# Designed miniproteins, single chains, continued (3): the designs that were tried, part 39

Each design is a single chain, and the fold is of that chain. pLDDT is the mean over its residues in the fold that is shown.

## One batch from the design tools (miniprotein)

Design m9334
Fold by ESMFold2-Fast:
Structure m9334 (fold): chain A 68 residues (1-68)
Amino acid sequence: APPLWSLVELHERLRAVLSPEEAERLLAEYLRRISEIGTDESLSLEERDARVAAVERELQAFLDAREA
């Protein structure tokens, strides 16, 4: 499945609720987590998709809470 956000959309949403420094930090953390999942050869494609979806849902919940 495609990611829930483009990187531009995610960065804009983070910058709306955080300082520029904190937005860059969370974006870097998100990219690190996705890269770690994508390079883990022990995971099946189904397991990678599930872990990416979990990371995206966690970040979506964070954004929803901060945007409220």
Scores: mean pLDDT 79

Design m9335
Fold by ESMFold2-Fast:
Structure m9335 (fold): chain A 60 residues (1-60)
Amino acid sequence: MKYRATNDGVLETEKPIEVKKGDIITPTKDPDKVKVTSQETGEEYIVSVLEVLKLEVEEI
């Protein structure tokens, strides 16, 4: 399944990651981790699924 952020937010990881409305969240091979892809920059971040559960997302 693939998700899209519906609101701006910040993931409070070791290095803070800004998430913008429209950014894409994709599952990885590791079920505890997801990939967040910035729509503005194309930059990809691997983060804990627990951090992403704090974001408002929609399934696409």
Scores: mean pLDDT 77

Design m9336
Fold by ESMFold2-Fast:
Structure m9336 (fold): chain A 84 residues (1-84)
Amino acid sequence: MTDEEIRELARSLARTAYAEIKKGVPDEEIEKRIENFLVTNFGIPREEAKEIARKVVELIKNGDLQGAEDLLYEELRRAAPRRA
């Protein structure tokens, strides 16, 4: 997975969460979806994935969509080398 692919994936995840928040989807459902994605697709430990998901939703609710994208990018990039 390239750096550009990781950035695009992080952007997609953050913007999907933003759209769900705008539609009134419960925070806990959005957090669980992000958590499960990180665990299943990147092998991030569940407790760490849960904290990342909570922080992403918190950032978006505070109007910091870019911060949510950046957090996801760094965490996904950090997890990618585990496949080497």
Scores: mean pLDDT 83

Design m9337
Fold by ESMFold2-Fast:
Parts: structure tokens; sequence; C-alpha cells
Structure m9337 (fold): chain A 91 residues (1-91)
């Protein structure tokens, strides 16, 4: 299902944020990865029809929030936003 695939991408993005931070990647590099995974999740959801469109908007909002948190160096908060959004998609 589109929602489960999108949720897996957001869960993967959250794990990458944590690992890339620990490996010393820059905020810019981490943001690029989150944006790429987020954009793919939005594309998958939009392809699923009208309910997918609503969920895609929710994911866009969550990705934008996570990116703002990453710009502030708030990695744990960014990870939480991504994981919570993934959980909502699995509901």
Amino acid sequence: MAERRAAALLEGAAEKVKRMKDLGYTNEEIIEVVKADGDRAVEILRSAGPEGEKRAQRVEEAINKAIELLKQGKYDEAVEVLRETARELRA
C-alpha cells in the first residue's frame, strides 16, 4: 500500500538522520537526504488518488518541520517528527 511504503521511507529518513549525525555529516547533507526521501514519499502518496493527496500534504508539512528542526541542530526532534508521521500513515 502507498501509505505503508511512504511510512517506511519516513522511518528510513529518521534512521539516516541519526546515523549521519553520528558519522559527522553536515546539516546540509542530512537535509538533502530527508528531502529526497520525503519527496519520494509524497510522490507515492499522490499516485494513490484523493486520500493519497491528503496524506501527501501531511507528509510535506512534516518534512518541512523536520528540515527546520535540522537547520536548528535539533536532530532528536526532527527524528521524532518523522517517526510520528510514519506511525500516522500506518494507522
Scores: mean pLDDT 86

Design m9338
Fold by ESMFold2-Fast:
Structure m9338 (fold): chain A 76 residues (1-76)
Amino acid sequence: MEELKKQAKEALEKFDATVAELEAAGALTEYQRWTYEQQKKIAELIIEGKVEEAVALAKELEPEVQARAPAAAALG
């Protein structure tokens, strides 16, 4: 439980840093911004101890993430 919350906090910090770098470089896409918002929401649920809700949300979003990915659209 504590390890999962620590990993979620670390993931948020690393993701915030990566998004800030991409935004500063003018490389942040709408897809990346949307993906960031979803990952942040999942991480916040884990930090709150709502692990079951976080897992359910991640599973529901997985096909949406793939469908919205530019690389997937290029092959379709």
Scores: mean pLDDT 73

Design m9339
Fold by ESMFold2-Fast:
Structure m9339 (fold): chain A 65 residues (1-65)
Amino acid sequence: SKLEEGLKLLRKAEEEAKRLDGPLAMDYLDEAARVLGMTPEQVEELRKRLTDLIVESVLRSIARS
């Protein structure tokens, strides 16, 4: 289903954000947005959340150094 496909893409976006691959994370978000028919406002909210996740992952990486 479109919902299952979109949710799988959102999970991949989150995984790549945690791996610090911001460009790939945003590419998966854009694909999920198209599949799920998300509004620009919904896309912007998720983009912000993925950016926050990248920042948190960077800060955790620095703290371990």
Scores: mean pLDDT 84

Design m9340
Fold by ESMFold2-Fast:
Structure m9340 (fold): chain A 89 residues (1-89)
Amino acid sequence: PKLTFTKEMTYEEILKKAKELNPSVKDTMSEILEKIKNGELTKEELGGWVAMLLNIALKAKDEKTLAILNQIPDKATKEQLAEAILKVS
């Protein structure tokens, strides 16, 4: 099945649709959120998740999610990256 993103879809709708197409995405997201809460993810891993979320939000024209992600500074700390992902999730 093809996953199509439209500017009318919210970030939450896109994420839900992605999870429905691949159950492993749901398991991966749950695992990532747990690791973020425990401080176990590297800055590189957190940066990768932020980049993915930003790409999804840009395609969806999700201004609310973009506003949260755009608050992340260029030299963001591990804590700032984790905070942004938790706010978007």
Scores: mean pLDDT 65

Design m9341
Fold by ESMFold2-Fast:
Structure m9341 (fold): chain A 74 residues (1-74)
Amino acid sequence: SMLEEAARLLEEGAVLAAASGDEEAMRYAGIGGQHLRAGDAEAAARYARLGAEKSKDPRAREMLERGAEHAAAV
């Protein structure tokens, strides 16, 4: 489902951001995941995009952008 895919992408993006030392990106991805679990997909997408913008790792940025797209589609 779009919800399950959004959650997976946000988790993967957070892991990649953490591995790259991107504390801000990891924090925003975590907040996005909390909103997604609370049923606020719009807020989840917003915070996922903020995480992507803060990501130094292109892979983390890509995962968080895709996570935002899937969250916005929920």
Scores: mean pLDDT 85

Design m9342
Fold by ESMFold2-Fast:
Structure m9342 (fold): chain A 55 residues (1-55)
Amino acid sequence: HMEITKEELDEIYKQISKLDPLTQAFILKTALPYVKEEYKDYFEKKLNEALSKIK
């Protein structure tokens, strides 16, 4: 109910992949607290990749 599944996470990446890095980082950061613990490291890695592109 409160946790983002892998399928939902993959769909989010697909939808935001065409957006600018700042918008991607904002969306990912907002979703991070709701990601299942087992996918949290993967999600944080994607967030950091988006953040690195803003520089």
Scores: mean pLDDT 73

Design m9343
Fold by ESMFold2-Fast:
Structure m9343 (fold): chain A 90 residues (1-90)
Amino acid sequence: SEAEVRKLADETIKEFNKKKEELKQLLKENKDDPTLVKIIKDAISTLDDYISKIKEAVATWSPEDAKAVIDVLKKIADSLYAQVKALAAK
C-alpha cells in the first residue's frame, strides 16, 4: 500500500542518515588515512544520492516500483556500510 511504502521510505531514510553520521565519525577518527578518507567520503555521497532517489521514487512512481527501488538501495547501502566499517576496524 501507499502508506506501507511511505513508512518503509521514512524508516530507510532514517537508517541511511544514522549510517551517514556514523561514517562522519569514522572520517574524523581516520583523517590521517587518505585511502579510508576517500572511501568514507564516497560512501557518504552514495548514501545522500540514495536518499534523494528514494524521495523521488515515493513522490513520482507507483507504490510497487518505489518499494522495489527502496528494497534494492537498502540492500546495497547495508553492504557498502558494512564493508566500510570493516575496513576502518583495526
Scores: mean pLDDT 88

Design m9344
Fold by ESMFold2-Fast:
Structure m9344 (fold): chain A 66 residues (1-66)
Amino acid sequence: KDELIEYLESRGFSLEQIVAAMTMGATLEELVEIVERLEKEGVPREEIAPLALEEAIARGAAEIEK
């Protein structure tokens, strides 16, 4: 799990952002999945962290609505 945190930090996440996402119900694995998808779509590294956080939060909200 620490390896996933290091991976996310290398992609521009702060520890505070990672903790915030996890507190909102996102897993480290979900954040990594979102980051890998955004990288494949050609999203610039600087935009990956904020977009991945927004998507992780949105996924959590959608699961609550189901």
Scores: mean pLDDT 74

Design m9345
Fold by ESMFold2-Fast:
Structure m9345 (fold): chain A 99 residues (1-99)
Amino acid sequence: SKEEALANLEAAIEHLEKAIEAAKNKDYKEAIKHLRAALEHLAAALDLTTDPKARENLRKAIEHAQKAIVALSNKDIESAIEHAKKALEHAEEARKILE
């Protein structure tokens, strides 16, 4: 389950990076698509993770990814990028804890 948690976390990180790039290009549809994919992988990683510090960072990553989607739905690109970056930071911290 640790290997599966890390695989899901790596997929989430890739989708968060793609979401940030799409948001910078004002591609709202593509950014939302990647944020939703990241959320699915973050949720899967959380379900597979027992470490309390990793779980806390995964929950924060999920919260910020959700806030990024809300910002994009309001066409607030600056807020969306900030929240997506915070989601990425917390996802990367969870990855470091689990590695």
Scores: mean pLDDT 92

Design m9346
Fold by ESMFold2-Fast:
Structure m9346 (fold): chain A 81 residues (1-81)
Amino acid sequence: MEKKRKEAQKEIARLGIEAQEYDERGDSLKSRRYLLKATELARKVGLDKKEAEAAGELARKEMKDETKGRRTAGLIRLSTP
């Protein structure tokens, strides 16, 4: 049960990130469609609003930190272990 909820939370976060990317590209319609898919998925899996929101934010923060860290490391060091 929890495994499916975590999988759904990650998918919701991914849909949110894609929606944001489309919004930045000027595709508001696609952005809205992705947000609707995320909302539908959350309801279908039975996630609480706060749980879905927190999970989405955590996944997005992890991605942001990963991207920021890699950019900084890439600028400072060329070789990765």
Scores: mean pLDDT 62

Design m9347
Fold by ESMFold2-Fast:
Structure m9347 (fold): chain A 79 residues (1-79)
Amino acid sequence: NQQQIQQLGQQYIQQANNTIGDTSGSNISYITQQLLDDGVDPQQAQQILDNTMQQLQDGYNSSDDLINNIIDKYGLDKG
């Protein structure tokens, strides 16, 4: 459900901003929008957001590489 994914996205954005920094929140926001556009289920969305958080914590920069790796790994389409 879109509302559940939006709530998850907001929680992860806040967590990323508090623990990693505002640039990380922007990456979470972008991935959350892709999850909404692709209509993934909330459990799958949580797993993808957890993996995105882990990659950001591991020092992945806010480059296209992080976003492309997540999109490719989970088969998300860039409209």
Scores: mean pLDDT 73

Design m9348
Fold by ESMFold2-Fast:
Structure m9348 (fold): chain A 57 residues (1-57)
Amino acid sequence: DQVVNQAKKIISALKDVGIDVQSEQNYIKKELSSAFNNTYDNKTLNNAIKKALAELG
């Protein structure tokens, strides 16, 4: 899943610099949306972030 894989990259990058990914979900969503030229809706982005967090946690 391309969107989930991109969410994982964003989350991993934030964790590498010591950012609490649970508190920064709005930032993750904004970055993820921008990575795909704002082509996906909020539901798709939220689902991708939830899956990425579950698979990384």
Scores: mean pLDDT 81

Design m9349
Fold by ESMFold2-Fast:
Structure m9349 (fold): chain A 107 residues (1-107)
Amino acid sequence: MMTLSEIDSLTSASDLIAAARALLDQLERETDWKRQEELVDLLSVLIGKLMEVVDAATAPDVIALLERYAALLRRLKAVADPERQKLLDRRIAGVQARIAQIRQQLA
């Protein structure tokens, strides 16, 4: 599993995209909510780094990745308690805002 330290060492868009896909694959298989939150926190850091390196060439791949992440967050929300639903709604809104930003500026 990727650690925060390993994510922090990644500098290229392709490496960040590959790491995000791996974390999304892990999140899709994870059933423990505490572990899901750890993966979501790692994805949030990684997406922040992706936003710093996204360009016109990588924008379609990053948008597809963010849309996949938003869909996973909606699936987690469907089985979550009301407190977790509020947190997931905020995360979904944040992801959608990043997608809109990339589309307006690069794609």
Scores: mean pLDDT 83

Design m9350
Fold by ESMFold2-Fast:
Structure m9350 (fold): chain A 79 residues (1-79)
Amino acid sequence: MNLKDLPVEDRNEILRKAVEEVLKEKGIHPSSALRDELGLPKSPKPEKVLSLDEVNEIMAEAIELIYEKAEKGELFELK
């Protein structure tokens, strides 16, 4: 499946879910400001300010997860 074939709202939701899964796997709870920018739900734990390198790593892993799920036909699991 090509992500370009999905509505913007669906693509944004898939990206949010992928980022959330990567954050949960790493045990990272970013600041409320960064969570708001990424469209993530509020953290139940103390806020952490992420460096640009940490944000880029999380985004790269989230994109990789989306591509892996798309290749396996499991993209719906991120909805």
Scores: mean pLDDT 66

Design m9351
Fold by ESMFold2-Fast:
Structure m9351 (fold): chain A 86 residues (1-86)
Amino acid sequence: KAEEYLEKGKEYLEKGDLQKARVYYAKAYEIIREKYGLEPPEEKRKLLAEAITNLGEVYKAMGDEEQAKELYEEALKLDPEHEKAK
């Protein structure tokens, strides 16, 4: 479920539809948070870090550097080795 929304978010981001990309990435984030809460298993923490990083990339593309930075920092807290958030 969440992975499907991550794929759709990525597709819309590549097409330049930032609003739809944001909606789908946010849905993936909400599904993982709703299902696993604040302490998801390691594999789901990495998936959540990817979703948050992708959402940060959308905000950066929209010119919202402050929101993007906050999201990247959150992703690194979930997965310190995440390349895109560095």
Scores: mean pLDDT 74

Design m9352
Fold by ESMFold2-Fast:
Structure m9352 (fold): chain A 95 residues (1-95)
Amino acid sequence: MEEEVKKGLETIKKALEKAIELLKEGDIFGAEVTLSLAIAQASLLVKHGPEKYKEKAREILEKLAEASRLAQEGRIEEAIELLKEAKEELEELLE
């Protein structure tokens, strides 16, 4: 895997783990700030990453955006579940 892509994916993974932790603690604002970082990194992979990663990066980006929306609506459990799914897809890309 390209070092730049791997670093980007690892940044997203750490941000997802932190966002899940913050949501469980009731820190919605902190989770949103952390998700913004993950969304920015995923967006870079969609626009500028290697073609083979673009589709999966786009799927991850869509899940991150939806999780952010769910968290803002107070649907915390659904937001956490969606972030866990995004993390699993991300771990597949890190293989």
Scores: mean pLDDT 82

Design m9353
Fold by ESMFold2-Fast:
Structure m9353 (fold): chain A 79 residues (1-79)
Amino acid sequence: SAEEEAEKAVQEAHDAAGALQERLKDRVDEVLSDPELLALLQQASRLAEKVGSAKTPEEKVKYSQELLKVIAELEERLA
């Protein structure tokens, strides 16, 4: 169902955000000093707000997928 797909997408984004937070805990100053990493982190924060405020399953899937893409870019830059 659309609701089940949205729930899975939101959970996947939540898990990815948690993993990113663990990676960043010892590197916060580095991220804040890097304009590209800071911009991606700010973009991820805005998308997380959109996921939380989304009213439809379709919106939840869309914003969760966009958030996952930004998190993946952050993880690649941190590798």
Scores: mean pLDDT 84

Design m9354
Fold by ESMFold2-Fast:
Structure m9354 (fold): chain A 87 residues (1-87)
Amino acid sequence: MKAELARKAAEAIEAQAPVEEIVKLAEEAGLSPEELLARAIQVGADEEMIRELAELAGMPLELVRYAREHPDDAEGAEAMLREYLAS
């Protein structure tokens, strides 16, 4: 159930569904705003969607921007996320 709902949330992001629909699916799946934001970055969602999800998660937009600008620097993005979460 939870994995199926998480898959539907990811599919909605790829389909560029309205943010309200994506958030509803994430809530049903038990995903945190941070987990939803991470999935959107992984599937290459557009800038507007990433921005709205970052605001909902309370994440600094600069951290999100770095992950998008350096999609091949997964280690750097993971290091920034771990440092932020450890703070």
Scores: mean pLDDT 69

Design m9355
Fold by ESMFold2-Fast:
Structure m9355 (fold): chain A 76 residues (1-76)
Amino acid sequence: EEEKKRLLEEAKELLEKAREEMERYGKLSDELEERSRKEGPNRELIIEGASVSAEGLGTVVKNLSEAKELERKAKE
């Protein structure tokens, strides 16, 4: 039971990290979109947008996958 609680607590922390990362990614995406509207689409903004998406999504997916695995172990 205690081990189960520890795994769920750790999963909760990873879910919170994923949420914070998703919010950070959303803000960066909004900033890039605003710049695109003001400056027009350009190569640098496209590259920066792709980099932000890859980094943000990668971190979110990693944390969500780890949280899911911990929750699965806690239910065994």
Scores: mean pLDDT 77

Design m9356
Fold by ESMFold2-Fast:
Formats: sequence, structure tokens, C-alpha cells
Structure m9356 (fold): chain A 80 residues (1-80)
Amino acid sequence: SNKDKLLEGLKKILEEIKKKKSVDPNEILELLNRYIGEVLEKNSESLSTEVRLAILNLLNSEDKEKVIKYLDEIIKLLES
């Protein structure tokens, strides 16, 4: 399902971010495009408002701790 693909991609992004000493918005955007870009392009309307807002917050984050927080939030929202 699209939810399962999004969840798998987000978990991959979280693991990649955890391995980095720091992150920048361009690296985050590249990871999002690589793992979840196609799912987001085709399925944005099926996502809850909370998930969509958390993704927007993630895209505007440059702090590694905040990026991890927003990724964890999105993953938990999708698992509920």
C-alpha cells in the first residue's frame, strides 16, 4: 500500500539522518525525493493534515534533532 511504502521510506530516511553528524535542507530534500518522492506526488490528498504539516516542518528543518523529531512524529502518525 502507499502507506506502507511511505512508512518504509521514512524509516530509511531516519536511519540515514541518524548516521550523519549534521544535516542541511538540501540533503533532507534529496533523501525525501529518493525514498518517498513518488508516493508524495501521487498521494498527498490521502495524507492527514497532521502528516502533511509534519512533512512541511521536516522540509524547513536544518537542525538534526528537529529532523529526527519530525520523522518520528510522521512515522508514529502513520502507524496509528
Scores: mean pLDDT 75

Design m9357
Fold by ESMFold2-Fast:
Structure m9357 (fold): chain A 72 residues (1-72)
Amino acid sequence: SLDHTIAVSEAGKKAYDAYKDALNAGKSLDEAKQKAYDAALEHAKKNKDLVTEEEALTAANVVVTTLTEKQA
């Protein structure tokens, strides 16, 4: 339960870091979004017993949506 919660949180954190790194490197918003989802999926694949790809993508989507709305 706690390990699962931490793994989901870590997927979101990796998505956040990838998104911010891409934007700081001057990449497009679409590339930043793709990098965020890719990072979350990679985390899920390495931690498949703790978090599903669907849960990791959901966490990444929350991050991407929140950061995109704050740019408006």
Scores: mean pLDDT 83

Design m9358
Fold by ESMFold2-Fast:
Structure m9358 (fold): chain A 67 residues (1-67)
Amino acid sequence: DAEREALRRIVETYTGRKPESDEELRELIDKWIDEELKKNPASPETQARLEKVRELRRKAIDETLAK
């Protein structure tokens, strides 16, 4: 729950949209990561942040969707 809420807050902050479902949350995270990589591919800071988001996504979303 805490990890899922953290992901939701991050997505809301960067996309300006609150995901209404776990599918939408996953879709928004993937889109955000792709857009950031396309926009700033050479930024080591951005790469480090995206790696953290991928870890949180795997743990929090997979736990939520494993039902």
Scores: mean pLDDT 67

Design m9359
Fold by ESMFold2-Fast:
Structure m9359 (fold): chain A 80 residues (1-80)
Amino acid sequence: SALEEAKKQAEALVKQIDEAVAANTDPEVQLRLLVQKIVIESTLYVAEQAVKNGKDETAQALIDALQAEIKRAQEFLAQI
């Protein structure tokens, strides 16, 4: 499913963010990465809740938002 695919991408990216935070000594870069992690994890959580509650249109919008946040975080990681 789209949610299952987005979840796998989000989990892989969260691990990459954790590794980038551990490797980086710049507090501003660390803060930005940790904020992106919180947004990704929070969006995934509410998307899963929307699916569980049968809110299909809301779930799709949240999955789309999650994919957009994943792309933004990947673009930032590529620049540091």
Scores: mean pLDDT 89

Design m9360
Fold by ESMFold2-Fast:
Structure m9360 (fold): chain A 97 residues (1-97)
Amino acid sequence: SAKEEEEKKKKEMKEKLLELLKKYAEEAKKEGHEELLKNNEEHKTGIIYILMKELKLDLKDAEEVANVVATYIENGVEAVPEEDLKKAQEIVEKAEK
């Protein structure tokens, strides 16, 4: 039972993170910002600020999650490494505690 609750909670956090990544990527595509976000260090700052507002992360944690978002925008969610998703999930879990 405790294991089932833990797995459910982690699945929900992963889905929440993926939903956020998908939403942000789709918004960037609609506004034509996709190319700017992929190759521009300055525009990563915008991703960081959005993540700080949405997830209330510290700058360092927002930067780590922003790297996952940038990878998602460039190659899609399937190209995001499991280790990077796990790291981002751990950051979100800590922020929600």
Scores: mean pLDDT 63

Design m9361
Fold by ESMFold2-Fast:
Structure m9361 (fold): chain A 66 residues (1-66)
Amino acid sequence: AVDEAVELIRQGRYEEAVELLRPYGNVSVEALRALSRLSDEDLRAAVEAIVAGDDRTALRLLLKGL
C-alpha cells in the first residue's frame, strides 16, 4: 500500500492513489497534490502516517507541502 501510493503520487495519478488509500481514511486529490511537493523521504513518511492513522504527523507533512 505505501510503496504503491508513493509511486502513484509521483506519477501524478492522484485519483488512483485516493482509491488505494480509501481503506485508511478520506484523503483528497488536493491533499495528495500538496504532498507531491515534498521530498521523497517526507512523501513516504506522510503516506506511512496516513496508513497508520497518525493524523498529527500526516497534517504536519501536508502543511509543509503547502
Scores: mean pLDDT 80

Design m9362
Fold by ESMFold2-Fast:
Structure m9362 (fold): chain A 68 residues (1-68)
Amino acid sequence: MDEAMTAVVRGTMIAISKRNPDIKAAFLKHLGVDSLDQVAAASLSDLQAAIRQYQKDHEAEFSTGLLS
């Protein structure tokens, strides 16, 4: 948990929401919040861990150019 990682995590959330609105909704539900603003405010450690877990579950979408 550090400030640089906070910026990266936040940027990733914004990028995901722009590419796939449906993924954004599913991602927010996976984290148990209703908006990106709540996600950023809830817990940076939890958000970081949740993103990592979400990416593992959706590795095919994130590992290559599927969401490019």
Scores: mean pLDDT 59

Design m9363
Fold by ESMFold2-Fast:
Structure m9363 (fold): chain A 112 residues (1-112)
Amino acid sequence: MESLRVTAWVEGDAEKAEEIAKRTLAAFQEEGAAAAMETFTELVTGTDKASGVLEIERDGESYRLEISSAAAGGSGNAGVSATAQNASAEAVDRWERTENTKVAEGSYVREE
């Protein structure tokens, strides 16, 4: 089975965090893992004080992408630090978004 777990964190704004997770999940359901990673990166970098973890499991392999954004201090775009990692471990959350993490983990397939 191919699955995605997304956890998003926006300082002081849980609703924006859930929106990031939901839009990332929708991109994965419609277009797959690459689209989900691109959407997730765009949404996190487009949101002030946002961070997140994206975990993709495919045929026994796990890929983990961690993204943090930071304001450029002016009119510049948010800076990004990202790490992609292959890991065969359960998703260890840095923080938990009950609704979006749970929905992404247990209720989704590429056709939904």
Scores: mean pLDDT 55

Design m9364
Fold by ESMFold2-Fast:
Structure m9364 (fold): chain A 73 residues (1-73)
Amino acid sequence: MTKEEALAALPEMEEKLKELLGDEESAKKLVEAYRKVIENEDPAFRQEQSEALKPIYEKEREKFAEAAEKLEA
């Protein structure tokens, strides 16, 4: 996937995350962080973003899994 393709996929990811999490702000935060990683393409920056978001990502992952079960049901 090219950088352009990855960036073009972000609006669809935001829509899916918004539906799954039920929280537009959380969806935007995750997509924004992911976008910054794609734009910089720097392994060090990517590592820093992953570590900074780890606590938030784990909490949202729990909500994500719970919401995903409802959508697949």
Scores: mean pLDDT 67

Design m9365
Fold by ESMFold2-Fast:
Structure m9365 (fold): chain A 70 residues (1-70)
Amino acid sequence: MSLGEEIKKVLEENKDAPLSEQVRKVMNVFLEKNPKASVDTIGLVNQAVVEGLKQGLSPEEIVKRVKKAL
């Protein structure tokens, strides 16, 4: 399964969870698939997820923002 598909699944399965838990689960998936990601890249991806969730964006739109942050 692609990074985008896994992030989408996590967000859909955890839509009623606290924002901090949704962010944690998405970042775990990202780090598992990108173990060599720089601290700067991790920060940008985390910001994209947090901002997207705060704005109430769909899982699809959050995935697009994460891909743009890469």
Scores: mean pLDDT 85

Design m9366
Fold by ESMFold2-Fast:
Structure m9366 (fold): chain A 65 residues (1-65)
Amino acid sequence: MSILDLLQASPDGLTIAELSERTGLPESKIKEILIKLQEMGFVELVDGGELTMDTPLDTRFRLRG
């Protein structure tokens, strides 16, 4: 299951830690993927702003509606 599929199933969003646990990918890989998805306009931070490598693991992400 892709990160996009997981976010689609969770309209309130998922944290980096939750995405890591559900995918089996390391948190660093989740951050890399989320940065690319945000650059493409597919995902956003629930509280707004931009994802960086310093973003906390409990930061929540959702699909852009």
Scores: mean pLDDT 77

Design m9367
Fold by ESMFold2-Fast:
Structure m9367 (fold): chain A 106 residues (1-106)
Amino acid sequence: MNLTEEERERVLEREALLAYLGYQIAKWNGDEEKAAEYKKRFEDILSRLTPEQRERVERRKKLIDEAFENMKKKGISKEEFAEMVNEIQRALLSDDDEKLEEIAKK
C-alpha cells in the first residue's frame, strides 16, 4: 500500500499532465472557467515538482501543445477530436512517450 518515492513522482507528473490536457480541452471548447481551473491545478502541481520532474513534465507538455496545434491547423471533426484526446490520455496514463511523440507528429 505504500508507493515508492519513484512511483509517487510518476503519479504527480501524470496528475500535472492530465490537468494540462484538461486545460487544452477546455480552451478548445471555449470553457474559460474550466480552463482557468485546470491551469491553476497544473501550476499548483508544477510548483511541488523537483527540477528533474519539471523538465519531464515540460517535455510532455510541449508534445501536447504540438498535438493540439496540429489538430487546430487541420480543422478536425468533433469525433476525430474526441478520439485524439482519448489517445493522448491513454499515452499519459501509461507513460508512453513514444506514442505521445507519434500523436504530436500527426
Scores: mean pLDDT 83

Design m9368
Fold by ESMFold2-Fast:
Structure m9368 (fold): chain A 87 residues (1-87)
Amino acid sequence: SVKEKAEQILRALELGARGDIEGFIKLAEELTGKKVSSPLEALEALDELYRELLKKLREEDPEFAKQVEERLAELAPALERAVEEAL
């Protein structure tokens, strides 16, 4: 479901934010079906998938969409740092 995919994207980003770059890349590949060679490519692939899902999620469950966006905002500083350190 769209909600399950959104939850898996959050899980991937949480792995990245805590510095589990290997787990982040692996889950990004599993979720997107794309092969990625770097944390930045993983982030770009997940961003593309998230944008597609977010539109549908806002239509189906706007309250949950808001919660997902709030969680992403919380994760962003740690995720940006972890991705930059892994470059």
Scores: mean pLDDT 81

